# Designs tried in a protein design run: designed miniproteins, single chains. Part 72

Each design is a single chain, and the fold is of that chain. pLDDT is the mean over its residues in the fold that is shown.

## One batch from the design tools (miniprotein)

Design m2652
Fold by ESMFold2-Fast:
Structure m2652 (fold): chain A 60 residues (1-60)
Amino acid sequence: SKKLEEAKKKGYEIGKELGEGKISAEEAQKKMEELIKEYKLNEDEGNEVATAAVQGANDA
């Protein structure tokens, strides 16, 4: 879905900011929780967004 793809892109950017040292792990966790709540993601969709965040951190 478009909403899931948008959430995954935002998750990737959060992960990348964490990997680049621009935000703390605590702030990254808060941003991820807010993202999941904003997009009303289920557990499977949340796992996809978390995977995108890990990829963002690895690409940092």
Scores: mean pLDDT 86

Design m2653
Fold by ESMFold2-Fast:
Parts: C-alpha cells; structure tokens; sequence
Structure m2653 (fold): chain A 64 residues (1-64)
C-alpha cells in the first residue's frame, strides 16, 4: 500500500540522515521531501532512494 511505501521511505530517510550526520531539522525537511517524491508517483523506489541520498550528501557538504 501507499502507507507501507511511505513508512519504508521514512525509515530509510532517517537511516541516511544519520549516516550523513544531518541535524534534526535537516532530517525532518529531508523526510518531508522524500514523502512528497513518493506521493508524486513520478519516480521508482530506486530513484527516490537515490535522490534522497544525493540531497543528504548536499546538505552534509553545506555543514561547516
């Protein structure tokens, strides 16, 4: 179901955020964005996870 897909993406986004050392605020924003990607229906699961990882890396790079 869509709810199960969202739960899966939320859990993976939290894991990715922690790996990249993101702040709680950055993690929240990344999760909200990830849920929007899933709801859009424009991307496969592999594409969603790749986009999340790329965005997490960009956010981590902007940390001092």
Amino acid sequence: SLDETIEFVVRNTRRISRVFGLSPEQERELIEWAVELVRSGKYSMDEVLQLIAERARELARRQR
Scores: mean pLDDT 86

Design m2654
Fold by ESMFold2-Fast:
Structure m2654 (fold): chain A 57 residues (1-57)
Amino acid sequence: KEKKELVEELIKHQEELFKEAEKLGVSREEILERIEKAVGKNAKDIVKEVLEELKKK
């Protein structure tokens, strides 16, 4: 199901987010809160935006 696929991709992207967050001094808890807040929308797009923002920092 497409919802299930989105969740799988979110999990993969979350691991990358945690890695980037640690480099920036941002806690995994903060990243998780942001992702969960946005999961009601398009989770994949939100994860990509967050990853891109973290990379710029």
Scores: mean pLDDT 64

Design m2655
Fold by ESMFold2-Fast:
Structure m2655 (fold): chain A 87 residues (1-87)
Amino acid sequence: MEAKSSMPEASPVEQEMSRIMKDLVEETLKKYPDLPEEVQKELLARLSALFREILEKLKAGEISPEEAIALMRKRGQEIVEELVKKA
């Protein structure tokens, strides 16, 4: 029963949002293998900032858990499209 990593008291929605962020990064890198490293780094930074922003809204009661997941997917995809087009 000893597990050193992955005993956060993170909510299921927080875990799902994290997975969405990871999937967006992996899909983008697979679809755009020639993407500059600076753009890849900015993608991670922007998605992490989005994750934090949505979590703050969720904790403030401004959005539901389901809305948080939907926003992470939708806005995350918008960030991907913006950064890829600027690269």
Scores: mean pLDDT 78

Design m2656
Fold by ESMFold2-Fast:
Structure m2656 (fold): chain A 59 residues (1-59)
Amino acid sequence: KSIEAMKIVMDGVKDILDGKITEEEARKRVIEELKKLGFSEEEAKMYADTAVIMAKLLK
């Protein structure tokens, strides 16, 4: 289980909700950080999309 990936996603969600970062900036950050952890670009994009969707649902 990738606890580090979940932390990156949750940090992105929090920053979007706090208005510190745009959804586009959060996607880029999540993708870059997950790629550094060895995730593929496709996997990183899935996690980034999840973060944006979660932020929209939580408002």
Scores: mean pLDDT 81

Design m2657
Fold by ESMFold2-Fast:
Structure m2657 (fold): chain A 82 residues (1-82)
Amino acid sequence: MKKELLEEAARLLREAAEAARAGDTERAIELLERAAELAREAGDEGTARIAEGAKRLVEEGRVDEAIFAAEAAASILEREIS
């Protein structure tokens, strides 16, 4: 179901932000990739693009911006699926 995919995407976005904050950039990238895939599968192209953007920010060393983007996207999803 689309709601379950979005709930999982929100969880992965939060885990990605935590991994990035801990300096585990490889894990953050993997989690952001999976979050983007699940959001796209659910039909939420906006969230998928934010997750892809956050991944790019991690790859560029812009970790604080990536954390902000991932946490913001997770919060929006959590409100939409409530």
Scores: mean pLDDT 86

Design m2658
Fold by ESMFold2-Fast:
Structure m2658 (fold): chain A 62 residues (1-62)
Amino acid sequence: VDLEAVARKVAEALVENHPDATDEQVRNIARQVAKALGVPDSEIDRLAELAVERYRELREKR
């Protein structure tokens, strides 16, 4: 699984639907998506942090 690509897609969807989401909300949603996609438990937190980074970058570019 490409964690960077998954994190980016999660971030894009969240910027569209929840532009005022907190970092904690982004992490929690990313964790749920990762679990649904079968990402190993050891990589779930990493994907969540990548999603937070992508979300922040996308918001700054608006």
Scores: mean pLDDT 80

Design m2659
Fold by ESMFold2-Fast:
Structure m2659 (fold): chain A 55 residues (1-55)
Amino acid sequence: SRREELRRLLAELTRNADDPVRSAELGREIGALAAEELARDSAALALGGTTTDPP
């Protein structure tokens, strides 16, 4: 569901591209949501039995 919310926010951002204030607010929300999903994906990958060896 987070992906769907991100898609919706991106569409809203595109629709309000001419409004810098709204664009900035939407950009912040998109960034926060994207960061959370990325963190969750990383955690799921680690739990799945994949780990990176240190150099």
Scores: mean pLDDT 71

Design m2660
Fold by ESMFold2-Fast:
Structure m2660 (fold): chain A 62 residues (1-62)
Amino acid sequence: SMDFYTKELKLPKSLAEKLLEAEKDPTKLMEDSLGYLASLGIRDASHVAAIGKHLTEKFGTA
């Protein structure tokens, strides 16, 4: 959700909106979620881990 990205992870709204847009095509996002996050400039290990966990829980990909 937007609140997870902006309130919990404190990401800029522009990055949160891009992540939410990517979540509309979860198959494409899950092909290389780490590479996609890196392309957005998300380099904080805690943010990468939290987003990865969120995507795994939301889309059920183990």
Scores: mean pLDDT 75

Design m2661
Fold by ESMFold2-Fast:
Structure m2661 (fold): chain A 56 residues (1-56)
Amino acid sequence: SREEAEAALAEALAAINAHPNVEAQELLGQAGVALDAGDYERALELAERAVEAARR
């Protein structure tokens, strides 16, 4: 869902802000592209991966 994907992207942004990580930034970029394309499920998956990569 769009709202879920947007929330996940915001969480990924916050995580990257707290702990920068190249992999997480790449995944966040991919999530943004998916969100822009209307692929909310893919955007959510990629944002979740970005959070995982950024977290300690």
Scores: mean pLDDT 83

Design m2662
Fold by ESMFold2-Fast:
Structure m2662 (fold): chain A 60 residues (1-60)
Amino acid sequence: SSLQEELRRLQEEHRELAARAEELIKQGYDPERVAEVERLVAQMLETSRKIQALEREIAA
């Protein structure tokens, strides 16, 4: 279903964002890197919320 396809896309996006944030954190302190990590964390939170909403919709 299109909902399952969207779920897979969001899960992949979340995984990519997490990997990128982790890589930046490992590079140490820099104000621009900190700002980028904060943006990535905000995007991860948003994709996590969308994943939870879709999982509830699929389960209903």
Scores: mean pLDDT 84

Design m2663
Fold by ESMFold2-Fast:
Structure m2663 (fold): chain A 73 residues (1-73)
Amino acid sequence: MLYKVDIKVTGPSGSTWEDSLILESGTHTINLIDPDTGEPVSLTLTLDPNKESQETTLTLSSGSTATVKATKL
Protein backbone atom coordinates (compact mmCIF):
# COMPACT_ATOMS: atom_id res chain seq x y z
CA MET A 1 0.00 0.00 0.00
CA LEU A 2 1.36 3.41 -0.99
CA TYR A 3 1.26 6.49 1.25
CA LYS A 4 1.87 10.14 0.57
CA VAL A 5 4.13 11.27 3.43
CA ASP A 6 4.21 14.99 4.24
CA ILE A 7 6.96 16.16 6.60
CA LYS A 8 7.05 19.54 8.34
CA VAL A 9 9.75 20.66 10.79
CA THR A 10 9.22 23.91 12.74
CA GLY A 11 12.12 25.48 14.65
CA PRO A 12 11.76 27.51 17.85
CA SER A 13 12.71 30.60 15.77
CA GLY A 14 9.62 30.02 13.56
CA SER A 15 11.67 28.70 10.61
CA THR A 16 10.15 25.76 8.72
CA TRP A 17 11.36 22.93 6.48
CA GLU A 18 8.93 20.81 4.44
CA ASP A 19 9.21 17.78 2.16
CA SER A 20 6.91 15.15 0.60
CA LEU A 21 7.61 11.58 -0.53
CA ILE A 22 5.75 8.39 -1.46
CA LEU A 23 6.45 5.30 0.63
CA GLU A 24 5.14 1.72 0.84
CA SER A 25 3.62 0.45 4.10
CA GLY A 26 6.21 -0.93 6.53
CA THR A 27 9.28 0.46 8.31
CA HIS A 28 11.46 3.15 6.71
CA THR A 29 14.31 5.45 7.67
CA ILE A 30 13.54 9.00 6.55
CA ASN A 31 15.79 12.05 6.55
CA LEU A 32 14.69 15.57 7.43
CA ILE A 33 16.45 18.90 7.98
CA ASP A 34 16.21 20.90 11.19
CA PRO A 35 15.52 24.46 9.93
CA ASP A 36 16.99 26.03 13.08
CA THR A 37 20.41 24.30 12.81
CA GLY A 38 20.51 23.20 9.14
CA GLU A 39 21.55 19.70 10.32
CA PRO A 40 20.13 16.47 8.86
CA VAL A 41 18.15 14.26 11.23
CA SER A 42 17.13 10.64 10.59
CA LEU A 43 14.06 8.98 12.06
CA THR A 44 12.35 5.58 11.79
CA LEU A 45 8.81 5.69 10.44
CA THR A 46 6.42 2.71 10.49
CA LEU A 47 3.39 2.93 8.18
CA ASP A 48 0.42 0.73 9.14
CA PRO A 49 -1.36 -0.57 5.96
CA ASN A 50 -4.69 -0.72 7.88
CA LYS A 51 -4.80 3.07 8.43
CA GLU A 52 -6.03 5.60 5.86
CA SER A 53 -4.26 8.46 7.66
CA GLN A 54 -1.59 8.45 10.39
CA GLU A 55 0.50 11.17 12.03
CA THR A 56 3.63 11.23 14.18
CA THR A 57 5.07 14.24 16.03
CA LEU A 58 8.48 14.34 17.69
CA THR A 59 10.69 16.99 19.29
CA LEU A 60 14.30 17.22 18.13
CA SER A 61 17.24 17.98 20.47
CA SER A 62 17.29 21.58 19.15
CA GLY A 63 13.69 22.14 20.34
CA SER A 64 12.35 21.91 16.77
CA THR A 65 9.10 19.98 16.24
CA ALA A 66 8.80 17.46 13.39
CA THR A 67 5.33 16.42 12.19
CA VAL A 68 5.03 13.49 9.76
CA LYS A 69 1.61 12.88 8.19
CA ALA A 70 0.96 9.86 5.96
CA THR A 71 -2.18 9.59 3.80
CA LYS A 72 -3.08 6.36 1.98
CA LEU A 73 -3.09 6.58 -1.84
Scores: mean pLDDT 83

Design m2664
Fold by ESMFold2-Fast:
Formats: sequence, C-alpha cells, structure tokens
Structure m2664 (fold): chain A 87 residues (1-87)
Amino acid sequence: GKDPSLEEAIEEAKKLIEETKEYLEKEGLESEENKELLKKAEEKLEEFEKGYEGEIHLGAEEARKLLEEVKRLVKEVKELAEKKKKE
C-alpha cells in the first residue's frame, strides 16, 4: 500500500491519544498508571513533531515505529482501564 506521510502519522497519533483521554474521562477510569502511559505516548508524539520540524532525523521506518509505539501504549491504557472497570 501507499506509505503514509509523516504528517498523516502525526495526525493519527494525536487522534489516538485524544480519543483515549476522552474515553478515560467519560468512563471515570483515569489512574496514575494510565496517566503515565499516556505521557509516554505524548513523548513519542513529541519525537514525531521534532522529526517533522527537522530537529532530528526521522525516516519513514522510524515514523512507523513511533506510530506503532503510540498504538501499543494506547492499547495498554485501554486494557488497564477495562481491568479496573471489572474490579
């Protein structure tokens, strides 16, 4: 398939983080652990933005790895939230 642009990857990462924050707020599932994981996702997003601005070297493969890391962190947040909801 066509490779996503770095800008598209940044937009997807921002959307995932924002949707996850909204989910936690709506469900009342915010925790210190979930906040720390979201902060890690935001740090990955900052690395994306630095690459976009040319502050660091960020190739297409590195951009994909950063997006996959954001997806992984968001998934972990949602899984922890579901576990807390069941307790």
Scores: mean pLDDT 73

Design m2665
Fold by ESMFold2-Fast:
Structure m2665 (fold): chain A 66 residues (1-66)
Amino acid sequence: MEEDAQTVIETAEKLAKQTKDEELKKRLQEEVERVRQLLKDGASTEELQRAIGDTGLAMKEAIDHL
């Protein structure tokens, strides 16, 4: 789980650097920060999975608009 979360964070951060859409960049950064916060707080596996999923959706949107 933590390894998956870290991979998603790294991928989303790279995508945020690639995107020219300021709103989408902000959204990616916010989702990444949410995942980081949940990891630090020792959130439940369910909460982490939902945050990872939300980040994945934002990443998909960013790829679609590159």
Scores: mean pLDDT 79

Design m2666
Fold by ESMFold2-Fast:
Structure m2666 (fold): chain A 113 residues (1-113)
Amino acid sequence: DAYVTAEVDASDLVAQAKAAGAKTIVMLAEATPIGGNKIVSVSAEAEGQDRATSSAGGGPAVAGVRVDAAQTRVTATVTVAGENAKVKVTLTMYGDGEVIATKEVDVELKAEP
């Protein structure tokens, strides 16, 4: 079986949370399949601080991480079964329990054989 992986950068959402003066920042990453693609996992990572991974049984998957206000590199990684896949990745940035920003990206994935 082949797997394809894509990474989505959330640095712009972190900047928005900081601009809002948030003290506690959390990013939630949700991956939803487009068409018949099977999502294997979604991971959220605040570089050097925290990483969470959720396994999926082919449906939507969600992972969340706490972000330090000093952290600028925050990413979501989605893994899908197959050689070509399309997935919708929704990133939601929470500041002090409130939604500050949401980013939605349609990602096309291709595997090297």
Scores: mean pLDDT 75

Design m2667
Fold by ESMFold2-Fast:
Structure m2667 (fold): chain A 70 residues (1-70)
Amino acid sequence: SAEERFREVEETIERLEPVDPELAEELRRVMEELRRKYEESTDPLMKNLYLLMLGGSMVTAEAAARKRAA
């Protein structure tokens, strides 16, 4: 479900916060914007696109944190 996807991102933000607090805050802002767009949209295709973008942002943030730690 959409709420499960948002929860996964929230858990990722919590994991990133002690390692890279600036990146965690950036991911939080992206999540909040995409959630707003998801809730405001009446188009099922656009809603699915926002959920896909949310997943991609999460993966990108995790990869960026790994590179910064190296």
Scores: mean pLDDT 83

Design m2668
Fold by ESMFold2-Fast:
Structure m2668 (fold): chain A 63 residues (1-63)
Amino acid sequence: GPLPLARAVEDFTATRPDELSLRRGDLLRVLRRVDDEWWLVESLATGEVGRVPRDKIEEVGRL
């Protein structure tokens, strides 16, 4: 399937080990839509994987 990409729209600080901290503008690969509120993503800059709140990211289309 197409590779879904997203960008962080605001900062987010992880409070759990399975969460990923975000800085506004971070480019992310969407790995799994866990539920309506949390998505599993990979940072394109670091390769780190974690869950982030859906409202902290936007999909940037299909490249």
Scores: mean pLDDT 82

Design m2669
Fold by ESMFold2-Fast:
Structure m2669 (fold): chain A 94 residues (1-94)
Amino acid sequence: SLKEKIEKLREEFEKLKKKAEELLKKIKDEEVKEKVKKLILEAEIKEGLALIILGVLKATNIEDEELLEKAIELLEEAIKLLKEAIKLAEEALK
């Protein structure tokens, strides 16, 4: 179901965000650190937009499949940004 997919994506986002923030603390290169920070911020913005959609649907008791799919797309994009942030951070720590 779309709701189960959203729950799994939200759980994955939180795990990846925590990992990205832990790696960020270890980066000494200021230029790489700023790039990682920006990727995390962009991911948080996309997650925030998804949460606004989900919050409005819950408040109105409307189940709109297209808006749920839009929230999923935003969460998947947020997860991609966090994976990019983690990869960049891991490369900087070699």
Scores: mean pLDDT 89

Design m2670
Fold by ESMFold2-Fast:
Structure m2670 (fold): chain A 73 residues (1-73)
Amino acid sequence: LSAALTLLLQSLLDLLTALKVDSLTITQAALAALTGLSEATVTAHLNTLQAQGVITISGATVTATKAALEAAL
């Protein structure tokens, strides 16, 4: 995985862990703000993760599960 992909996966896992939930839906803009990456970079890497079956993209939002993120790291 690229450093940006690892950062996105880890940030989503950290958020899930902090919130005590096993899944969440978050906007791509919020994820860019959390990671410090540009929205374009986030969108490109999220498309890669969706192609790998790790996350689901629905418009401006992303749905992730803890199990899929842990398996991808």
Scores: mean pLDDT 79

Design m2671
Fold by ESMFold2-Fast:
Structure m2671 (fold): chain A 81 residues (1-81)
Amino acid sequence: TEALRALARALGAAAIALGRLALDAAGDNREAIALAIAAALLGIGAEILAELHPDDEEKLLEAVREGVRGIEIALKALELA
């Protein structure tokens, strides 16, 4: 459970960081801006879910999935920028 919590937080933080990088790279590209914001919000959601449910394995796995999805969306935003 502690390993899943650490992983969820790390993936959430990575999604936020990549989302911020994507937003910086987006310039005036509205689709890239929207995806960058969505990625950061998924990362924030993953961190909140891990903080509120530190001993719930199913919730921590959901946080991991949200973090991974955030990273994927941020990478798509960077490709559009």
Scores: mean pLDDT 88

Design m2672
Fold by ESMFold2-Fast:
Structure m2672 (fold): chain A 61 residues (1-61)
Amino acid sequence: MKEENIKKAEEFEKKADEALSQGNRVEAARYYSLAAGYYHLAGDDEKAQEWINKALELLGA
């Protein structure tokens, strides 16, 4: 369901924020990428693109 995919995306955003607060940019980027994937599955392509861009920034792109 769309709602479940949004919840999973939000869960991974939280994990990414926690990793980032610990200085682990690579782990944060991984979780933001997972969040983007779930937003894409939910049909929120704009949010999916925002989070994938954030992941790329964290990896030094």
Scores: mean pLDDT 83

Design m2673
Fold by ESMFold2-Fast:
Structure m2673 (fold): chain A 85 residues (1-85)
Amino acid sequence: SEVEKRIKEHLEKATEALKQGNFDEAEKHLIEAVRLAAENGLLDKYRDEIEKIYLQLYIEYSTKPDGEKRISELSVKLSKIPLKK
C-alpha cells in the first residue's frame, strides 16, 4: 500500500531526526505518520512504533528547558487523533 509506505517513511524519518537531535523534525514526522494511520484505519497496526517514538520524544523533552511545555503541546496535538481505535 502506498499509504503504508508513506507511514513507514515518516516513522523512519522521525527516528532518524531523533538520533540527530532534530526534535522539531521528529515531531512533525511523528504527527504526520499518526494522522495518515488514523485516516486509513491503520493506527492499531503502527501503534507500537508510534508509541516508541512518542516515548523517546517525551524523555528527550523532559530533560530540556521548556520541555514540559513542548510535551504538553505534542500530547494535545496527538490527542486530537484517536489512538485507541
Scores: mean pLDDT 81

Design m2674
Fold by ESMFold2-Fast:
Structure m2674 (fold): chain A 61 residues (1-61)
Amino acid sequence: SELVQRVALLLVNAKRPLSAREVAERLGVSQAAATRALNTLEAAGAVERLADGTYRASAAA
């Protein structure tokens, strides 16, 4: 989906891990929508969920 691609690109370009709330705020979407996109990317191995609940890209170009 468009949102999943935008979340992936945001995390690849982020200088630090981001929470679902920060992803939602930066993309102008609900936390529920951001969380669903992050769960999709985590299941695909494209992002890692860290122990503190933040997310980072697992395959940075």
Scores: mean pLDDT 82

Design m2675
Fold by ESMFold2-Fast:
Formats: C-alpha cells, structure tokens, sequence
Structure m2675 (fold): chain A 61 residues (1-61)
C-alpha cells in the first residue's frame, strides 16, 4: 500500500542517518571532541533507533 511504501522509505532514511551518525561518532572520538558533543551524537542515534523500531512494528504488525 502507499502507506507501507512511505513507512519503508522513512525506515531507509533513518538507517542512512544512523550510519552517518555512527561514522561521525567514530570521528568525534578519534579527534578528541568534547564529551557533550559525543553524548549528543549517541543520544541522536538512540532516538533514531527507537523511531525505526516503532516504524518496523507498524509495518510488521
């Protein structure tokens, strides 16, 4: 359905965003970024993973 297609596209977008953030997290740790910056990236990843899980549950029922 159109709704299922939209959910799948949003999941793909979230997965790409998580991958990019994980790369940024590795770079931030390597470069000795401030702890608050590292914590913010980790929190953003967590929120995106939670959003993705909700969408996957909606798609799977």
Amino acid sequence: SHMDEAIRREIETIEAAIEDLRKRLEEAKRNGSPQDVIDMIEEEIKLLEERKEKLEKQLAE
Scores: mean pLDDT 87

Design m2676
Fold by ESMFold2-Fast:
Structure m2676 (fold): chain A 100 residues (1-100)
Amino acid sequence: KEKEEKLKELLEEAYKLIGEAANRAAADPRMEEARRKIAEAVRKMQEAMGNKENAEKYFEEAIKKLREAARLAAEVDEETAKILEEAIRKVEEAKKLAKE
């Protein structure tokens, strides 16, 4: 299905960006809280994929955690914050496609 294929592509792009941001955060002790928020967001994204009924709610919670992580990262490394902002846009697009 074209819609499911696009959703998968957006999520793969989001995970790649999230992974890059998490790796950058792991390199700097000042970003420990940001890294924790990234991990919480990933957990919510996994919950969204495993629960179609509540997918929209879990994606919204993931977006909230990613925004918190981006804010925290911006205080230390602007590039990590920028990467998280791109990831947020991909998750927002995925949420729109998951909504029926």
Scores: mean pLDDT 84

Design m2677
Fold by ESMFold2-Fast:
Structure m2677 (fold): chain A 87 residues (1-87)
Amino acid sequence: MIAANTAKAAADLAARALARNGAPAAWVIGGEAPDFVGAIVAREEADAKAIEAQAKAGKGVAAGTENVQGEIPAGVTELYSRYVPGA
């Protein structure tokens, strides 16, 4: 499981992975239960929405996140999603 202290830290990790690997990235911040918040970064809004849909379906890390470290836990219900054009 990828852990970060805040949604911003998770988003920053995802943005760096996107910049290095060219693939959409997702991270989950660990908080005290039940407040798991994820972050998704992609170059296109459609990709961010697709990853969010997969996470909500309990499928974990989307195929587009190959070569990024970690996973989305099953049952994540709130995701901070954004697209970063040109990242």
Scores: mean pLDDT 47

Design m2678
Fold by ESMFold2-Fast:
Structure m2678 (fold): chain A 80 residues (1-80)
Amino acid sequence: SLEEALRRYVEAVKNTVKKLSKNADKYIKEIDRVYEEAMERLKAAKTEQEKIDVAMEFARKVQDILDKAMKEENIPREKF
């Protein structure tokens, strides 16, 4: 299911952040917040396209958090 795919994705991202970031808890908290928002929107979505749009928006927001972590901690892009 899409819900299960998003859960696996967020777990993988959080594990990567834990390995690479000195302030992992800060970024994980932001990831958890956007994940909870995405799950609520996914629950409210009525069409398959709306569900895809929620998942794409979630992935974009996660990437923004990762980009911020890389910039703030000088982690090279290739390590993510």
Scores: mean pLDDT 85

Design m2679
Fold by ESMFold2-Fast:
Structure m2679 (fold): chain A 57 residues (1-57)
Amino acid sequence: SMMEEIRERILKAAELARETGDVVTALAALHEAKKLGIEEAIEHAEEALRQAMDKQR
């Protein structure tokens, strides 16, 4: 479904941001997940943001 495709895209963006320490991409993924109300994606994006920020320390 379209929603599943969007969810997968957000999860992939969050994973990439976590791996690369890209805080901007992590924030964008979190914003999209929250806007759509996809709890699984919100949780993954929040963790990705946390890990990306830690890489910038």
Scores: mean pLDDT 83

Design m2680
Fold by ESMFold2-Fast:
Structure m2680 (fold): chain A 85 residues (1-85)
Amino acid sequence: SEYREMAALAERAREALREAVASGDPLEIDIAKAMAAMVAAVLIRHSEDPAVRAAARATLEATAGDVEALLAALDALIATLRAAA
């Protein structure tokens, strides 16, 4: 299932973001944000599921904000992808 594979990628992005925040390295945080943005952008472009597209848009918007907002958006995206799988 494509959504199962995308959920795994979103989970990796969430893990990378948590590790980057723990490290305090701004470069690692930017890399984790870029990873989340890539997953979201692919889903916005290719998913026909309105709930998945909405969660992906929220995730992409959250990459411009604080880390807490992005972690919450990734958790919601992962839950939505697992429900769609």
Scores: mean pLDDT 88

Design m2681
Fold by ESMFold2-Fast:
Structure m2681 (fold): chain A 84 residues (1-84)
Amino acid sequence: MKEEIKKKAEEKLKKLEAIIEKAKSKDIPDIVKAELERLEKVVELGKKLIKEGDYEEALKLLEEALKYIEELNKDPEFKPYFGE
């Protein structure tokens, strides 16, 4: 199931990139900017892992990043930027 894991990792990467792009389209406070910079580093690492064939590691990394965003969305300061 290597192809399925790859597709899931690529799908999670695309979702994370979309969330970051949406957040960047707004006037961003410094606290949100710091979180965006961290998430952009996760995107770069995820891309590297996918390129190297480490699909399971990429998927785990990206799923944890998306869970972190769900926790950020519980905070009313972050929800306007990272909320769906």
Scores: mean pLDDT 81

Design m2682
Fold by ESMFold2-Fast:
Structure m2682 (fold): chain A 59 residues (1-59)
Amino acid sequence: MKKAVAVTPVPKTSDDELALRPGEEVEILEEVDENWVLARSLKTGEEGLVPKSALKVLE
């Protein structure tokens, strides 16, 4: 299982994105491209696109 933590606020700018606050944990489901991952919020269970630069991988 690949976990990450948001290190910066992630605003939701489109419907396919996941909004995150600093310190929120996610599971990385898929690397979509060089800049984006598909992640699931461990707090809410919601899935969406998150910029890789906003995340610190824990595993």
Scores: mean pLDDT 78

Design m2684
Fold by ESMFold2-Fast:
Structure m2684 (fold): chain A 74 residues (1-74)
Amino acid sequence: MKEIPVATSNPELAEELRKIAEEKGIKPVDKPITDAQAQALLTFYRDHPDATAEELVSLYKVIERAPEARAAAA
C-alpha cells in the first residue's frame, strides 16, 4: 500500500490530504510535510480529480526533491 505524509502545520491542508488519501486508497501517515508541498498536492488533485493513487504519490516524490519546480513554472 502506498503512503503519503499528512502532518502539516496547517490543519485544513492536513484534513484535505487525509480525505484525498482515503478517496484514492492511499494510507495517510503522521509524518511531516510542508504546507507548500501539501498545497501543491491539493492543487494537482483539484486540476486532475481522475488522477490515480500512483500519480499522486509520484507527484509528492517530485515535489519533495524539487520543492521550487512548481514556482519556476509560473
Scores: mean pLDDT 72

Design m2685
Fold by ESMFold2-Fast:
Formats: C-alpha cells, structure tokens, sequence
Structure m2685 (fold): chain A 54 residues (1-54)
C-alpha cells in the first residue's frame, strides 16, 4: 500500500515535470517519499523514475 502511494506520487511528478529533472530535485523528492512512506516505498518510486527513461 505505501509503496503503491509512493509509485503514484512518482508518476504524477514525472507527468508534471517530464523526464529531464535536475538531480537535486529528484533526490529531494525521493527523500520526501522515504520520510512519508519508508525505504521500500522510496526504492519503488526510484525504480519508477528509471522506467520512465526507457
């Protein structure tokens, strides 16, 4: 459930900002997700960001 919410947040973030996000913004976003949803959820969100570049 928490991982699903983090992935949804990541997808919305990608849709809003596109694929070319500054590393600082990506790092900040992932840290926010880790604080809200935990490490596993943050990892799932990071994987979603990687998939967006394929």
Amino acid sequence: ELAEKAVEEARKYIEKHGKKLPASEINRFIKELREKYGDVAAIAAAEELVKANR
Scores: mean pLDDT 74

Design m2686
Fold by ESMFold2-Fast:
Structure m2686 (fold): chain A 64 residues (1-64)
Amino acid sequence: MLSEEEARERVRELARKYNASEELTELAIEMVVNKASEVALRGLLSELPEEAIEELMEIIRELQ
């Protein structure tokens, strides 16, 4: 299970791995911390592949 700080770091590394911009990375971190839905993640983070969205959803589940 991840702390908030660990989750933020995981999201940053994930976004960097998939060549996300700094703006997209910050948005992804905010969405994960706010436990956004899959639909919201896919809609707002459409530049990221489905694998990245799945990993973000896993981080959200572990963040509890």
Scores: mean pLDDT 81

Design m2687
Fold by ESMFold2-Fast:
Structure m2687 (fold): chain A 85 residues (1-85)
Amino acid sequence: MITIDITARGDADPEKILKEVAEPIVELVRKHGGKATVERVSPTRYRITAEVSGDLDKVVEEIKKIAEENGKKYGATLSDIRVEK
């Protein structure tokens, strides 16, 4: 299991954060044969929980790249990523 915590700026568009930051991460997990869910924990906090098998280190690296690149464009930062084996 991979848990990804994202913090959005207070002025960021929630719909854009979901579509442009969270959904690409979900699609990446699905391409690796996994599944992911997105939860808006607060107005500025989002959590993605991913269940995926295989090369977890590669999946984590790809998630970090998406979160960093898209987050910068839409006013969000990757605040935490945790891997549970």
Scores: mean pLDDT 83

Design m2688
Fold by ESMFold2-Fast:
Structure m2688 (fold): chain A 72 residues (1-72)
Amino acid sequence: KEVEELKKKAEEHALAASNAVQQGDRDTAAEHYRLAAEYYRKAAEKSTDPVERKFYESLAKTLEAAADRLRA
């Protein structure tokens, strides 16, 4: 349940980041991508499945890279 709640929080922030990108608000988008990555990292830490852990870690890295690109 905790992993699912963390995943849901990550997805909410990723969606908010995508919406901010569409509005041209790069700073807001970067912050939401950073928060989404943080929640995916927490989900990875709580996951007992190695495949699931690696998947969430990969998502976190991708979202961190997206945030870094938006900072200019």
Scores: mean pLDDT 85

Design m2689
Fold by ESMFold2-Fast:
Structure m2689 (fold): chain A 61 residues (1-61)
Amino acid sequence: SPAAEALARQGREAYEAGDYGTAARYLRQAGDVFAAEGDDVTARVAYAEADRLRREYGLPE
C-alpha cells in the first residue's frame, strides 16, 4: 500500500541517518498498516525487524 510504503521509506531514511529509534518506530507503524490491510506476513516481517533494532541497539519500548 502507498501508506505502508511511505512509512517503510521513512524508516529506511532514519536507519541510513543512524536514527535507529525512529527507524524502529516507522517499521512498527508500517507493520500496523500491513496488518490492517490483511497482509499478516509482511506485517510480521516489519514487526520482527523493529524488534530486532530495539534489542540490537538497546532502544526504549
Scores: mean pLDDT 82

